# Ledger of designs, part 4: designed miniproteins, single chains, continued (4)

Each design is a single chain, and the fold is of that chain. pLDDT is the mean over its residues in the fold that is shown.

## One batch from the design tools (miniprotein)

Design m12113
Fold by ESMFold2-Fast:
Structure m12113 (fold): chain A 75 residues (1-75)
Amino acid sequence: NRAEAAEFYRRVAERVLEKHPDDPAAQETARNLLGLAEAVEAGDFEAAHRYDEKIRASPAFDVYREARAEVLAER
């Protein structure tokens, strides 16, 4: 459901900030993950797609992938 998907992205954003609090690229990726969570929760899939593209194009994409894998392992 959309609420669970949004919570997942918020948890990934939190993990990114925990691991890389002073990295500007990681901070931007966390902001984009929070934007993705809000867009998914609202059902705005055009906005969600734009945030996903920004995350994938980021220099911090590897940071995102590691944080995502850790959050998935908690499930």
Scores: mean pLDDT 86

Design m12114
Fold by ESMFold2-Fast:
Structure m12114 (fold): chain A 100 residues (1-100)
Amino acid sequence: PAILTEEQKEEVIEIVKKYAPEELVEEAIKLIKETDDAGKVVLGIAELLGIELPEWIKELVLGLSPEQALEVLKTLLEAYKNEGVEAAEAAATATALAYL
């Protein structure tokens, strides 16, 4: 598993504060603090946002490096903030596939 450093966890918290809905920020921060695996953090935040990813994309995300997982998460959250759930699903999928 791709383990997040404390510095990477702080980076994820700042991304969440910037892009996630205010009502979900506290729950997302708790998830980030309790989860060391980068791919699991991405999937947990996607679940909090109601984003449904295909199982094979979930497997891809779990296989990513911390840096790659953070890029998927940032892209997912930016798309969610700007265009909602469907755009976030598409953006996360496209970004994860780019690492195949």
Scores: mean pLDDT 84

Design m12115
Fold by ESMFold2-Fast:
Structure m12115 (fold): chain A 65 residues (1-65)
Amino acid sequence: PDVLAVAVKDYTAKTPEELSIKKGDVLAVLDTKRAEDGKVYVYARSLSTGETGWVPGEYLRHIPG
């Protein structure tokens, strides 16, 4: 995965398809989608745990380079 993002705050998964993250976690961005409410969701893999799931895009910042 060539695209990385960092968690800017903690997120607790609300469904089994979501990923729980902590502020400062580095994630590989695997996919992105825009929901009907206009919110962006990111399918990501945690580099520390290897777990995958959907995270609201507002909880992540892309890492340049």
Scores: mean pLDDT 81

Design m12116
Fold by ESMFold2-Fast:
Structure m12116 (fold): chain A 72 residues (1-72)
Amino acid sequence: LREEAEKLGEESEKLASTLPEEKRKEVEEKAEEEMRKIVEEFAKKGPPSEEERNEALLKLAKYYLKLLKEAL
């Protein structure tokens, strides 16, 4: 699960490097908003387990990749 998130992160980094700065910042801002929602949810429910953290990271990684592909 964590390995999958890492691979998605590498793919996202490659795509991000091909985007203009303006579009890259826009994608980063949207990803940061999604991360904030995840952090807020964990703050309400208490500290996440390792499995919950890995699942959240994977979902965030997939979302970020989707945003990058949509920005192209």
Scores: mean pLDDT 76

Design m12117
Fold by ESMFold2-Fast:
Structure m12117 (fold): chain A 119 residues (1-119)
Amino acid sequence: MITPEEVLARIRGLAEKLGVSPYEAAAHLLRTLADGVGEPELADRIVEYLRQLEAKGIPLEKVAELLAAFLNVIEASGGDPDAVREALRLLTEGLEALVNGDEKKFQAILDRLRARAAA
């Protein structure tokens, strides 16, 4: 199981290597994945929400928590494209909830991702 701490360390390492912020590094990875499954509109929304989270100073730890749950769904699905698209939609809604300060919606999305990873 991928932990938030592992995601945080990997994102920070990639950000240092690329000379960008950790939010920009996360955006680059997620945009590539979303484009790869034919969801460019989700890619655009993810990039915009991550930019807004950085601008608002929302803790990267919250993003890492959401990303760890998302990545665990991908691992559990064996990379099934339909499962990846559904997980990306949930991830996008979770990022939007963080941007809007909707902690209840964020927790509900996080719980849904965790449930899918456990199945």
Scores: mean pLDDT 86

Design m12118
Fold by ESMFold2-Fast:
Structure m12118 (fold): chain A 64 residues (1-64)
Amino acid sequence: SFLNILRLIRQNMDANGTITKQQFADILRQAGVSQAQIDAILSDIQGPTVTFDQAAAILRQHNI
């Protein structure tokens, strides 16, 4: 679920409140999101990391 993915993101964030694109992809895969959806989600991310708010917004845009 969306809330479970957000919980996993929060648990894996560094001291700066970010996760890497690879960590984000791994969390989505563990949550049962398809590889095609993961690829689409990651294509919306500029740079190597995402904040919690950025991740939540992107997930909503992709109907997760």
Scores: mean pLDDT 84

Design m12119
Fold by ESMFold2-Fast:
Structure m12119 (fold): chain A 80 residues (1-80)
Amino acid sequence: NPLIEKYKEEIEKDPENAEAWLNLGNELFREGELEEAAEYYKKAIELDPENKEAWMNLGIVLLNLGKEEEAEEYFKKAEE
């Protein structure tokens, strides 16, 4: 996937680029790589905790992984 390679390159150049981590998580989520998507969304949140999209998408991924209680916590953070 050329977008995954692009975002990985952006992260190598600037590992504090929260948007690149978020975009990488989004591409992996689209490909069904749920565990890896969750890890990259967590990185995006660590760098930019005000990014509600990252909180919401992490919650959705966690629901798909059967982690309902964890997902509810992230959804609450996305609404704050």
Scores: mean pLDDT 86

Design m12120
Fold by ESMFold2-Fast:
Structure m12120 (fold): chain A 60 residues (1-60)
Amino acid sequence: SEEQLWRDVEVALAEIAVAIAKSNTKASKEEQIDFLKRVADKLTSPEAKALLEKAIEEIK
């Protein structure tokens, strides 16, 4: 369904966001966390949000 497609896209976007945050050696931990929180605010998928929350805890 359309909804399942968008869910998969949101999970992929979350994975890309985590990769961007972790690869940005110029960003502080606080800047990386703020970026991931802003991405989470734009997503609706609980699975994508959980992935971002886990990444935030790993960066702390």
Scores: mean pLDDT 82

Design m12121
Fold by ESMFold2-Fast:
Structure m12121 (fold): chain A 97 residues (1-97)
Amino acid sequence: SISGKISGGGKFKAGEEIKISSTLNASDNNSYSISIMKKKAGTEEWEELGSAKLNPGETFEVSFKAPEEPGRYIISSYAADANGNWHLLDEIEIEIY
């Protein structure tokens, strides 16, 4: 199975620097493409914050500026296997004020 966990969530001021990390764990030794995505809660407008190629046990970090629009935002990490199947690893909510 594939799994991962997001770290770095919380409450941030508009325009503040946010650092988000996602781990990737798998029972195999296969390489995975990882993407960390953001959307405003209640919308389907996804923005990719960053992507990388990871092996199981590795961590990917992205840095971005907190949106100027206050509200709740969803951060999700996804991994694609070699066959192109995307797996949701983890999803958190952050608050911008």
Scores: mean pLDDT 88

Design m12122
Fold by ESMFold2-Fast:
Structure m12122 (fold): chain A 93 residues (1-93)
Amino acid sequence: SELEKAKELLKDPRRRKIVIALAEASRALSVAELAEMTGLSQSTVSREVNKLKEAGIVEKRVDENGTTLYSLSDLGTLAVLELKEELEKERKE
């Protein structure tokens, strides 16, 4: 399923950080904002966010000023909820 494929992609710690940052912001973020929030380079964020876009986990938008922004898709939101459940289980042993 698409959800299982999304969960597999989120096993990568860089993609995991990006998706959590998007979920916590609850708004569209630029590559520069994602790099600041995750501690990853802008180059790494750009590469990994494009993979997430190709998988349907994030959506790409361009604002009125020509800035490229990314946000979670419905699939991405579901994958984050599943990820948070798994993290909660790990925290509880």
Scores: mean pLDDT 82

Design m12123
Fold by ESMFold2-Fast:
Structure m12123 (fold): chain A 91 residues (1-91)
Amino acid sequence: MSLFEREKARILALMAEYGATGDRAALDRAMSGFWNLAFIAEASVEELKALAAEVVAIAKANPGVTPEEIARIEATLENIIKLKELKDKEE
């Protein structure tokens, strides 16, 4: 299994845990994992966009996640992707 697939599975599991428990530490670990995929691993912008859509879908599916938290998650993921796109244009 690729490093991307392993970390993707971990991020999605952490998001499911956050949705079920409200544990912000799980959310923080998921966001850190997404950053690591963008800047430490070889994740493409397309892979990051696909994963961001899955993360947001899990958040929206869980009634314990507020609309304000969903908006913050979306903004965090979008900012990471924008920074990755900018870096890729400079290289």
Scores: mean pLDDT 83

Design m12124
Fold by ESMFold2-Fast:
Structure m12124 (fold): chain A 55 residues (1-55)
Amino acid sequence: GRAEEAAARALAAARAGDAETADRWGSLAVIQYEAQGRTDEARAVAAEVRALTRG
């Protein structure tokens, strides 16, 4: 779904070193997961994006 696609794009951008793009897609994924009641997936995406972009 849209949340999963946004999460995948966020993680791909984070691994490529594009922190700005990763944050934008990650924020969208979090909003969409939370809107669906999928709070654990929202937290997981936020944590992974942060871990990958913290360097």
Scores: mean pLDDT 85

Design m12125
Fold by ESMFold2-Fast:
Structure m12125 (fold): chain A 91 residues (1-91)
Amino acid sequence: SMDRIRRITILQFRLLALASEVYLQERILKTSEDKETLERALRELEAALEELEELRRELEELEAEERLLRRVEEVIERAKEVIEEVKEKLE
């Protein structure tokens, strides 16, 4: 339906925004040793991960194409990896 296509399109733009957020936080992680900056990056990454998990659920309910579901999973995995790297730097 047109409504389904519209909803998937909106969620795809949200995925692009969340992927950009993960990329930004990864860059901050690689360039900063400041504890406050890293703690902020961790909070933003954890929030982004929660939004990505919800996004995946919504796309699955809408029966989105396998390629798009795979892309969401790739961004989720990257976010989890960056979170672990931030946690290691904070120890």
Scores: mean pLDDT 88

Design m12126
Fold by ESMFold2-Fast:
Structure m12126 (fold): chain A 73 residues (1-73)
Amino acid sequence: VREEIRRTEEISREQGDDDGVKLARMIGELVEKGDYDMAVLALSVSRTSARSAGLDEIAEEFDRVLEAVLEES
């Protein structure tokens, strides 16, 4: 989960998606606190937002993080 979040932050930074970087950091903090329900909600919103913006690569990374969170939840 932490590695997937880190990768998502890096990809968002490379794409110039400042909102994606901020969201990845927020999701990381939620996971560290064990607030998996809020992490899942934040990931679902982030994925939908990225897809709506045409950022398919970033949306795919959020899907990978979501799968990893669900495996730990």
Scores: mean pLDDT 77

Design m12127
Fold by ESMFold2-Fast:
Structure m12127 (fold): chain A 107 residues (1-107)
Amino acid sequence: GAEEARRAAEEAEKAAEEAKKAKTGEEAAKAAREATKAAGEASSAADRSGRGSRELAEATRRAGEAANEAAKAASKTEGIDREGAQAATAAGISGAGAYFSAELAER
């Protein structure tokens, strides 16, 4: 529910900050994977809880925004390899999914 989504949003926001501070492609890839997982957890919490929760929708949207920020930061990191670039792409996709889940949870 909303508490689960809030914890996931906090984890995604932490991963976004780690991605922004990453000095290596490996650090950036790790942060992107953590953001992907957190946004996915928020989406799952929203999908299980049904419609009509503003708090759940807001937390899930925050997780999506953070995953998108992690994706952008990771993709700009020098030395990112193909696996790291795939991790950044996955974070962006997971973030978009969280936005969609948030819109459904709000209705």
Scores: mean pLDDT 80

Design m12128
Fold by ESMFold2-Fast:
Structure m12128 (fold): chain A 109 residues (1-109)
Amino acid sequence: GAEEAEELGKKAAEAAKKGDEKEAVELSEKLRKFALESKTPEAARAAARGALEALEAAKEAGNEKGKLAAAKALEAAGRALLRVGGKEEILEAIGLILRGIGEIIEVEL
């Protein structure tokens, strides 16, 4: 459920801030999987919120691998929202996908 996604994001953010790169990556990868398996707009949005929290923490900590993993989770959450949402969610979903892709490009360059 939504609480699981938010908890994963919070733990990923805490790991990134502590410099635990391996844990930050593993938690963000779990969040990405949660996003891809989400069946409701609520679950997809919770995954997006978790991914954004993890992404911001990794950026502040200079954790490049954590940033990449969180950005991929954010892109996955946007795609999930596009898949499970209606017309009202399309612009929100596209915004999440573009934000995730933009952060991935910054790391991969």
Scores: mean pLDDT 87

Design m12129
Fold by ESMFold2-Fast:
Formats: C-alpha cells, sequence, structure tokens
Structure m12129 (fold): chain A 66 residues (1-66)
C-alpha cells in the first residue's frame, strides 16, 4: 500500500517520526518535500491498518491512502 503523509510538525518531531517509520520492517519512506512523506508498505492489511490508524492519531499529521 502507498500512503501520502502530510505533516505540520517541528523539525525534531519530523526527524523522530521519520526515524520511527524507517525502523519498521516492510516500510519504505521517501521524503518528497519538507512537509510530505510517501510511505510504501509490504505489510499485510491488518498491520497496514494499524500503521494508518497510528499516523492519523498523531497531532499535525494527515494521511491519504492511495
Amino acid sequence: MKLVVSTSLNPQQEIALTLSLMGLPGVTVTRVSDTTLVVTTSLDEEATQALVNYLKSLPGVTVTEV
């Protein structure tokens, strides 16, 4: 699955989020702008839904499923 993640976080929170996502098995993160990440997952549907729900729960983070 491909996710477009838009953020309005401070630089320290942006780094923390990016490192957390990059540390997950089956997750690839590509920064396309200062406030936009593209997250590609090779996880099953259940694990992908858990990741989407986690990201949507974060203040200043918006997730669009593609």
Scores: mean pLDDT 78

Design m12130
Fold by ESMFold2-Fast:
Structure m12130 (fold): chain A 68 residues (1-68)
Amino acid sequence: SLQDVVDAEIAAFKARNPDLPQAVVDEIRALVTAYVAANPDLSDAQVREHTRAIAEQALEAWRARQAA
């Protein structure tokens, strides 16, 4: 399922970013899950690409908050 693709990509992202708070991981999951629900015709590759983009944006936003 597309949700399995999302979960696998988020797990891989978390493994690469072990210091990322669970709250940020949960935010990424919520945003991507909502996007996939709104766009059921997406391919696995498109879901992976979007999940990575959202995850990277959330990581950058979190780092910016840490620097403030």
Scores: mean pLDDT 84

Design m12131
Fold by ESMFold2-Fast:
Formats: sequence, structure tokens, C-alpha cells
Structure m12131 (fold): chain A 98 residues (1-98)
Amino acid sequence: MSPEVLRELMEAGAYLLGAAVFHVLGDSEGTARYLEKAIEELEEALEEAGDDEEALRDVLSMARAVAELARESGDPRGPELARRAEELARRAEERLAA
């Protein structure tokens, strides 16, 4: 895995953890904001991953977690964030199948 992809995956993971904390605290706006940041880092990681199966599996796993939390989010942006995360998961899964 490239250092750039690893950094992007680590940042996505940190934002996802932050979103989960906001969700537990009942902060739907904070949850959505951090999920959006996680999606942005995952989009960059997916673009730069190439054929790195470890990176693609990490994107797939985190994108699925983001989608689940976005659906549970009380924020009006939840459905759009879930859709974006599900699309990232689909693209990662397709590249793993190739």
C-alpha cells in the first residue's frame, strides 16, 4: 500500500470514529459532518489504490460502515451520505472482482 493511500485510509478511519462518537452523543450534525469527511478521504483512497487489494478491501469495509451510520443518522444529509458511501463500496467491490 502506498504511503498516500495509507494516510487517506487512516484519516477516513479517524473521521468514522469521530462520527460514531457524535452519533452516541446525539449530535446528528456532527455525525454527518464527520461522515462527509470520511467519504472524501475514501474517495481519494479509492482513486489512488490502483490494484492494491488490501486498500480496496479497507475502502469497501469502511464505506459500508459509513453507509450504515449515515442511515442511522438523524441529519437530513443522511440519505445522500449513505448513497455516496454505498457507491464507493460498489466501486471497490467491482475492482476487487476484476
Scores: mean pLDDT 89

Design m12132
Fold by ESMFold2-Fast:
Structure m12132 (fold): chain A 62 residues (1-62)
Amino acid sequence: ASITTEEAQKIVKAARKAIDYVEQGKFDEARKILKEEAGLSDEAADQFLTGVRGLLALEKAR
C-alpha cells in the first residue's frame, strides 16, 4: 500500500510523541498515540516501540 504525504506526516508526528513517552517510561501511552494518531495496528506499534526501546538502551550504555 502507498502512504500519502499527509499520512506520513501524521505517522512522523505520532512517532515523535511516542519516543517522548518511551523516554518517560510510559510505553502504554506511546502505543496508544501510535494506534490513534498514526493508525498503526497493535503489531506495528509494538514493533516500533521495541526498536525505540533498543535505541534508548544503547544510548544509556554510554
Scores: mean pLDDT 76

Design m12133
Fold by ESMFold2-Fast:
Structure m12133 (fold): chain A 66 residues (1-66)
Amino acid sequence: MSDVEAAEGALEAAKQALENKDGATAAVALHESRRILETSDDEEARRLAEEAIKLAKEALQAAGVG
């Protein structure tokens, strides 16, 4: 799996977590997105990971976890 594919997966998970108010899925998406930002040199993957972090944080807040 490429870093871009991993970041796209995290972004989709974050979107779904926000729609469903699913704190567990949001936490997983946040963790994966942070890992991508720490380990990837791919600018597209980093951009997608930053968007996933924003949505995952909103999903956690909507789920009452944060």
Scores: mean pLDDT 82

Design m12134
Fold by ESMFold2-Fast:
Structure m12134 (fold): chain A 71 residues (1-71)
Amino acid sequence: SKEEAERILEAGKRAFENGHYEVAVNFYRGAIKLDPNNAEAYRNLADAYEKLGKTEEAEKWRQKAIELDPE
């Protein structure tokens, strides 16, 4: 459900805040699987990849977020 996706997204944010970027990526991917149109989850996934030095992957997901939420 979308509510479940939001809870997983929040878990990812907590992992990110604690510097556990790979764990955050896994949570963000889980949130996207449950709610594939959540632009925030893609933005957060991109940020986590950027912290991991995976700049090409980060840009890919950042573009996806813009496509979903161009405002």
Scores: mean pLDDT 87

Design m12135
Fold by ESMFold2-Fast:
Structure m12135 (fold): chain A 85 residues (1-85)
Amino acid sequence: SALEEARKLLSKYLSEAAADLLVDSLKNTPSKKIGAGGAEALVEYLIEEQKLSKEQALELLEKLYELGLLTEEGLEAAKKKIDEL
């Protein structure tokens, strides 16, 4: 499933606890997709709290988009937010 692939992807960059929190958040989202506001918050979390580089955060977000877990508007918002940080 897309959530199983996302869990594997997240585990390459994040702690087990952080990956589990994000997967659980997606499970509880009715659309199963991250929109613009969620994508901006996710970028801040990945870079400021989880200490990923801008390159790592972008790669992760692009892969979430490929899995269908991020909207086009979400990916655009994420790229703009990464440039601002």
Scores: mean pLDDT 81

Design m12136
Fold by ESMFold2-Fast:
Structure m12136 (fold): chain A 80 residues (1-80)
Amino acid sequence: SISAGELAVENLLYAAEKAEKEGDLELAKRLREIARQIREAINNGDWKTAAELLREAAELLEPHDPSMAEGLRWLADVLE
C-alpha cells in the first residue's frame, strides 16, 4: 500500500508533468523542487514540514487546478 506521504509526492510529480505539458516550465520546476523537499522531510520524520510544503504547493496550484490543490491540502491534513 502507498503511504499518504508517497501519495502526496506522486500527486505533486503528476501536477508537475501536467504543467510541463501545458508549457508552464517554471511551475513544473517549482513543483518538482517542493516534491524533493517533501521527500526529504518524510525521510527525516518531519511530518509538519511535509504538510507545510504540501500547503505551499496547493497555493501554487489553486489558480491552475483547484481540485488538485484541494487534494494536496487534504493529504497535508492526513500527514499532520
Scores: mean pLDDT 84

Design m12137
Fold by ESMFold2-Fast:
Structure m12137 (fold): chain A 92 residues (1-92)
Amino acid sequence: KEEEEFLKKVGISKEEFDAMVDAVNAGDFDTVGEFILEKLKAGVSVNDLLKVLKLIGDRIDPSNTLAQMRLIGILLRAVAESLPEELRAGSP
């Protein structure tokens, strides 16, 4: 399956992915944020993590715009946390 191949390529197991879906369904967005931050620090690209978050959102409810916006916000927060302080301070 294309999704499983993509997740494996990015270094995400099915168990990890299912745990993230379960966390979002439970309203535990902090667990997802920590997971994304760890993957960013491990060298996973922002583009690949956007695809992962889209897959999580699609598993929950593809029509739920608010949940998908929250997932995008998690990625933006994780990117900000992974940047050196100097780059974060230089935000326009």
Scores: mean pLDDT 73

Design m12138
Fold by ESMFold2-Fast:
Structure m12138 (fold): chain A 58 residues (1-58)
Amino acid sequence: SEKEKIETQIKLLQEIIASNEEKAKEAKAKGDEKTAATYEENKAKTEKELAELEKKLK
């Protein structure tokens, strides 16, 4: 069903967000501000995609 497909995509986006968050923290711990900013940007973009999918479930 469409709902099941959206729920699967939401779970995948949540995993991508968590991965980018973790990598951003690791980069910050190493003082790599440029790499941290890249992961934070990827996280923000994925969070927007997640929000749009969550709207479809309401």
Scores: mean pLDDT 86

Design m12139
Fold by ESMFold2-Fast:
Structure m12139 (fold): chain A 57 residues (1-57)
Amino acid sequence: MSLWEAILSLSLEEAIERARELVRETASRFPSVTPEQLEAMIEHAVELVRSVYDALA
């Protein structure tokens, strides 16, 4: 199962937390990422997850 299929099969809250963890793990590979940039990336990922769930509702 792809990452997106796994995320979409979760509840909205679980999908949001998984997206946050994925963004944090990805950003940790780039030492130049600032805390502000990380927060913006997490917010963007959460917004995308919410938008997908709204579209499927």
Scores: mean pLDDT 74

Design m12140
Fold by ESMFold2-Fast:
Structure m12140 (fold): chain A 93 residues (1-93)
Amino acid sequence: MPSAAEVAEALRRAAEELKEAAKRLLEEKDYELLEEAVRTFVGTARQVVAAYPELRPEVIALLREVLAFLQSLEGTPESVIELIEKEIAALEA
């Protein structure tokens, strides 16, 4: 079984990949693929917290980092922003 540290590192790598993909998808105006990528990332974050509850604060911090990044990009759909905001709220409950 991977350690919590290894899982946290894997999720951070996934976040960096999402950031790179988001830039490209926004340039291509592929909003559907961007929403799907964000939904997949949010789902993975949720599964990580379920399996490793000790990582919840780190996962919330990472989701906030991704949210801030997406908000800094021109043309990011509000629906994509709301997906991450909703997950942060759910994890903080």
Scores: mean pLDDT 86

Design m12141
Fold by ESMFold2-Fast:
Structure m12141 (fold): chain A 92 residues (1-92)
Amino acid sequence: SIDEVLEEAARLTREAVELLSKGTEEDKKRAYELAEKVFELVKPYLSEEEQKRLEEMLKKLKETKDPKEAVKILEQMMAYMALQLLQRQAAE
């Protein structure tokens, strides 16, 4: 269900934020893997245009060297995913 997908996505996003806050290279790699897993979980519920937007955000997340910017991007990705999935649920 959309609710279960959003709960899992939120959980993984919180874990990724905590990992980025720890600041090791291993923690950063793990955070990026979690962000990719979140994208894969929500992908079936997204249009092609919405998928491309999230792919662009994921690319920016990996390219940034600023931990604060990385957290901000990750939070923006989660907000975007939640908005798209909730709008789709409300349209049913």
Scores: mean pLDDT 83

Design m12142
Fold by ESMFold2-Fast:
Structure m12142 (fold): chain A 62 residues (1-62)
Amino acid sequence: SAAVREAALAEATAAMLANPEKVDTEALKQRLVERYGLSEEEAEAIVAEAERRALRTLLDAA
């Protein structure tokens, strides 16, 4: 559902912002699959979007 994807994206973005140099994107993707019942492809897309959002936030804050 849209609500599940929004929750997963929020969690992924928060994880990226908390540990931008140490986040394991494969582990994060697997966690999203397990926790939210997403497909591997959906989790990959969410992680990629979270990376883009976190990078934009960090660069704009610099």
Scores: mean pLDDT 80

Design m12143
Fold by ESMFold2-Fast:
Structure m12143 (fold): chain A 64 residues (1-64)
Amino acid sequence: SKREKLKEFIENGYKKLKPIAEENGISEEVLKKFIRKEAIEYGVEVLGLSEEEAKKLVEEILNE
């Protein structure tokens, strides 16, 4: 489903970027804001979601 693909995008983003962020002194808050923005863009550009649908799904996934 589009939700599963979006969840995988977010999880893979964290797996890839969290170690880099920690090594470079980037806060978890800043990383989360970056992942949120990139996930919304992915949802719209790649998955064909509306901006509103992408925002709702991203917030639901991030609050799981």
Scores: mean pLDDT 85

Design m12144
Fold by ESMFold2-Fast:
Structure m12144 (fold): chain A 69 residues (1-69)
Amino acid sequence: SKRQDEILLVLSERPLTVAEIAKELGVSQATVSRTVRELEEQGLVERDPVTGVVSLTEKGVERVEEIRK
């Protein structure tokens, strides 16, 4: 989806929290949180349960390369 692609592209620059992603994209934290959960289920991102920081997995990096083609 467009939102999944936007989040993956933002995370390709650096790991971010849900709040930081929401601020960069100008959307609600609820929207980002739901989309991040979908991306976690797909194995494209992982979230640190202590810090809340979201980062791309190896599969997520590969997906970003596909989006940029």
Scores: mean pLDDT 86

Design m12145
Fold by ESMFold2-Fast:
Structure m12145 (fold): chain A 74 residues (1-74)
Amino acid sequence: MTLNKEVLELEIAASLELMKASIALLQGDKKAAAEHYKKAADYYEKLAELLSGEEKKKALEKAEELRKKAEELE
């Protein structure tokens, strides 16, 4: 089923963006880190559209947290 595969692909994409944000922070590139946090948040928002209940709520809360982290770096 393509829907379950899409969920996994979005989770992987979000995780890769979080890893890139961490690397950027380690290098002192706050602007790049902020951009990667925003991309990760976008993936969690897309993931939330495919989820329901508590899983959807967690994905949306994670997206919100990541957008706030991005704003604090800019």
Scores: mean pLDDT 84

Design m12146
Fold by ESMFold2-Fast:
Structure m12146 (fold): chain A 72 residues (1-72)
Amino acid sequence: SMKAQEAVDFVIGLLRQGLSEREINEEAYKKGLVDRVAENLGELVLQLKKKFGLSDEQVRRIAAAAREALAR
């Protein structure tokens, strides 16, 4: 079973690789991290919080990586 930290590291890794929001949401679904493809990164984070119990620090790390990767 996937652990919270493995899910966080996977999503941050895809953000750092420059994948789009749509591609990240599709890859998270294919990897079994979420039960459906998320509509946006906010929904992805909510699904990960429900499934793995992400800490506030883990959520902030994803948000920081998203801002860095998606703001050119």
Scores: mean pLDDT 83

Design m12147
Fold by ESMFold2-Fast:
Structure m12147 (fold): chain A 85 residues (1-85)
Amino acid sequence: IDNIQQMVQQMRSYSTSDVISQIPVIRQQVNRNLDSDTAQDINNMLDSMGDQLRDLSDDPVSGQGVVDVYSDMIISIIRQEQRRR
């Protein structure tokens, strides 16, 4: 779980292409370590983020904003799951 939070936070320092390439790695960790419902919610956010970033490949400023918003949302979901342990 801490590894997933760190990976998501590290995406904020990456280029748009590096974030897109990191999505499958984060998805794999999410599917292995989180409940199916939580994993589905995060996977849906990763899909939406990836789609938006592909449309913004030539706009790194807007791309950074998308990464920041989705990163905050994903970290919030993970923290909520940790509180239920």
Scores: mean pLDDT 78

Design m12148
Fold by ESMFold2-Fast:
Structure m12148 (fold): chain A 70 residues (1-70)
Amino acid sequence: MEAGIALGLARIRRGVANILASKGKLEEAIEELRKALELLRRAHEEAPSPELEREIRRVEEEIEKLEKEL
């Protein structure tokens, strides 16, 4: 259940990033989102799925939004 593990870990990192962003730690939040993105991209390369593609897109959009606030 490789994709499930990657999704779970990525969602935890997104949760951490959201807490960091709420505290104004935008650079640290972006770092956590980038780590989540790397996990998701590796999982998608090994076993492509629509759920992984959707999560990758969400994380990419969140990174772009936070980078605009720096």
Scores: mean pLDDT 83

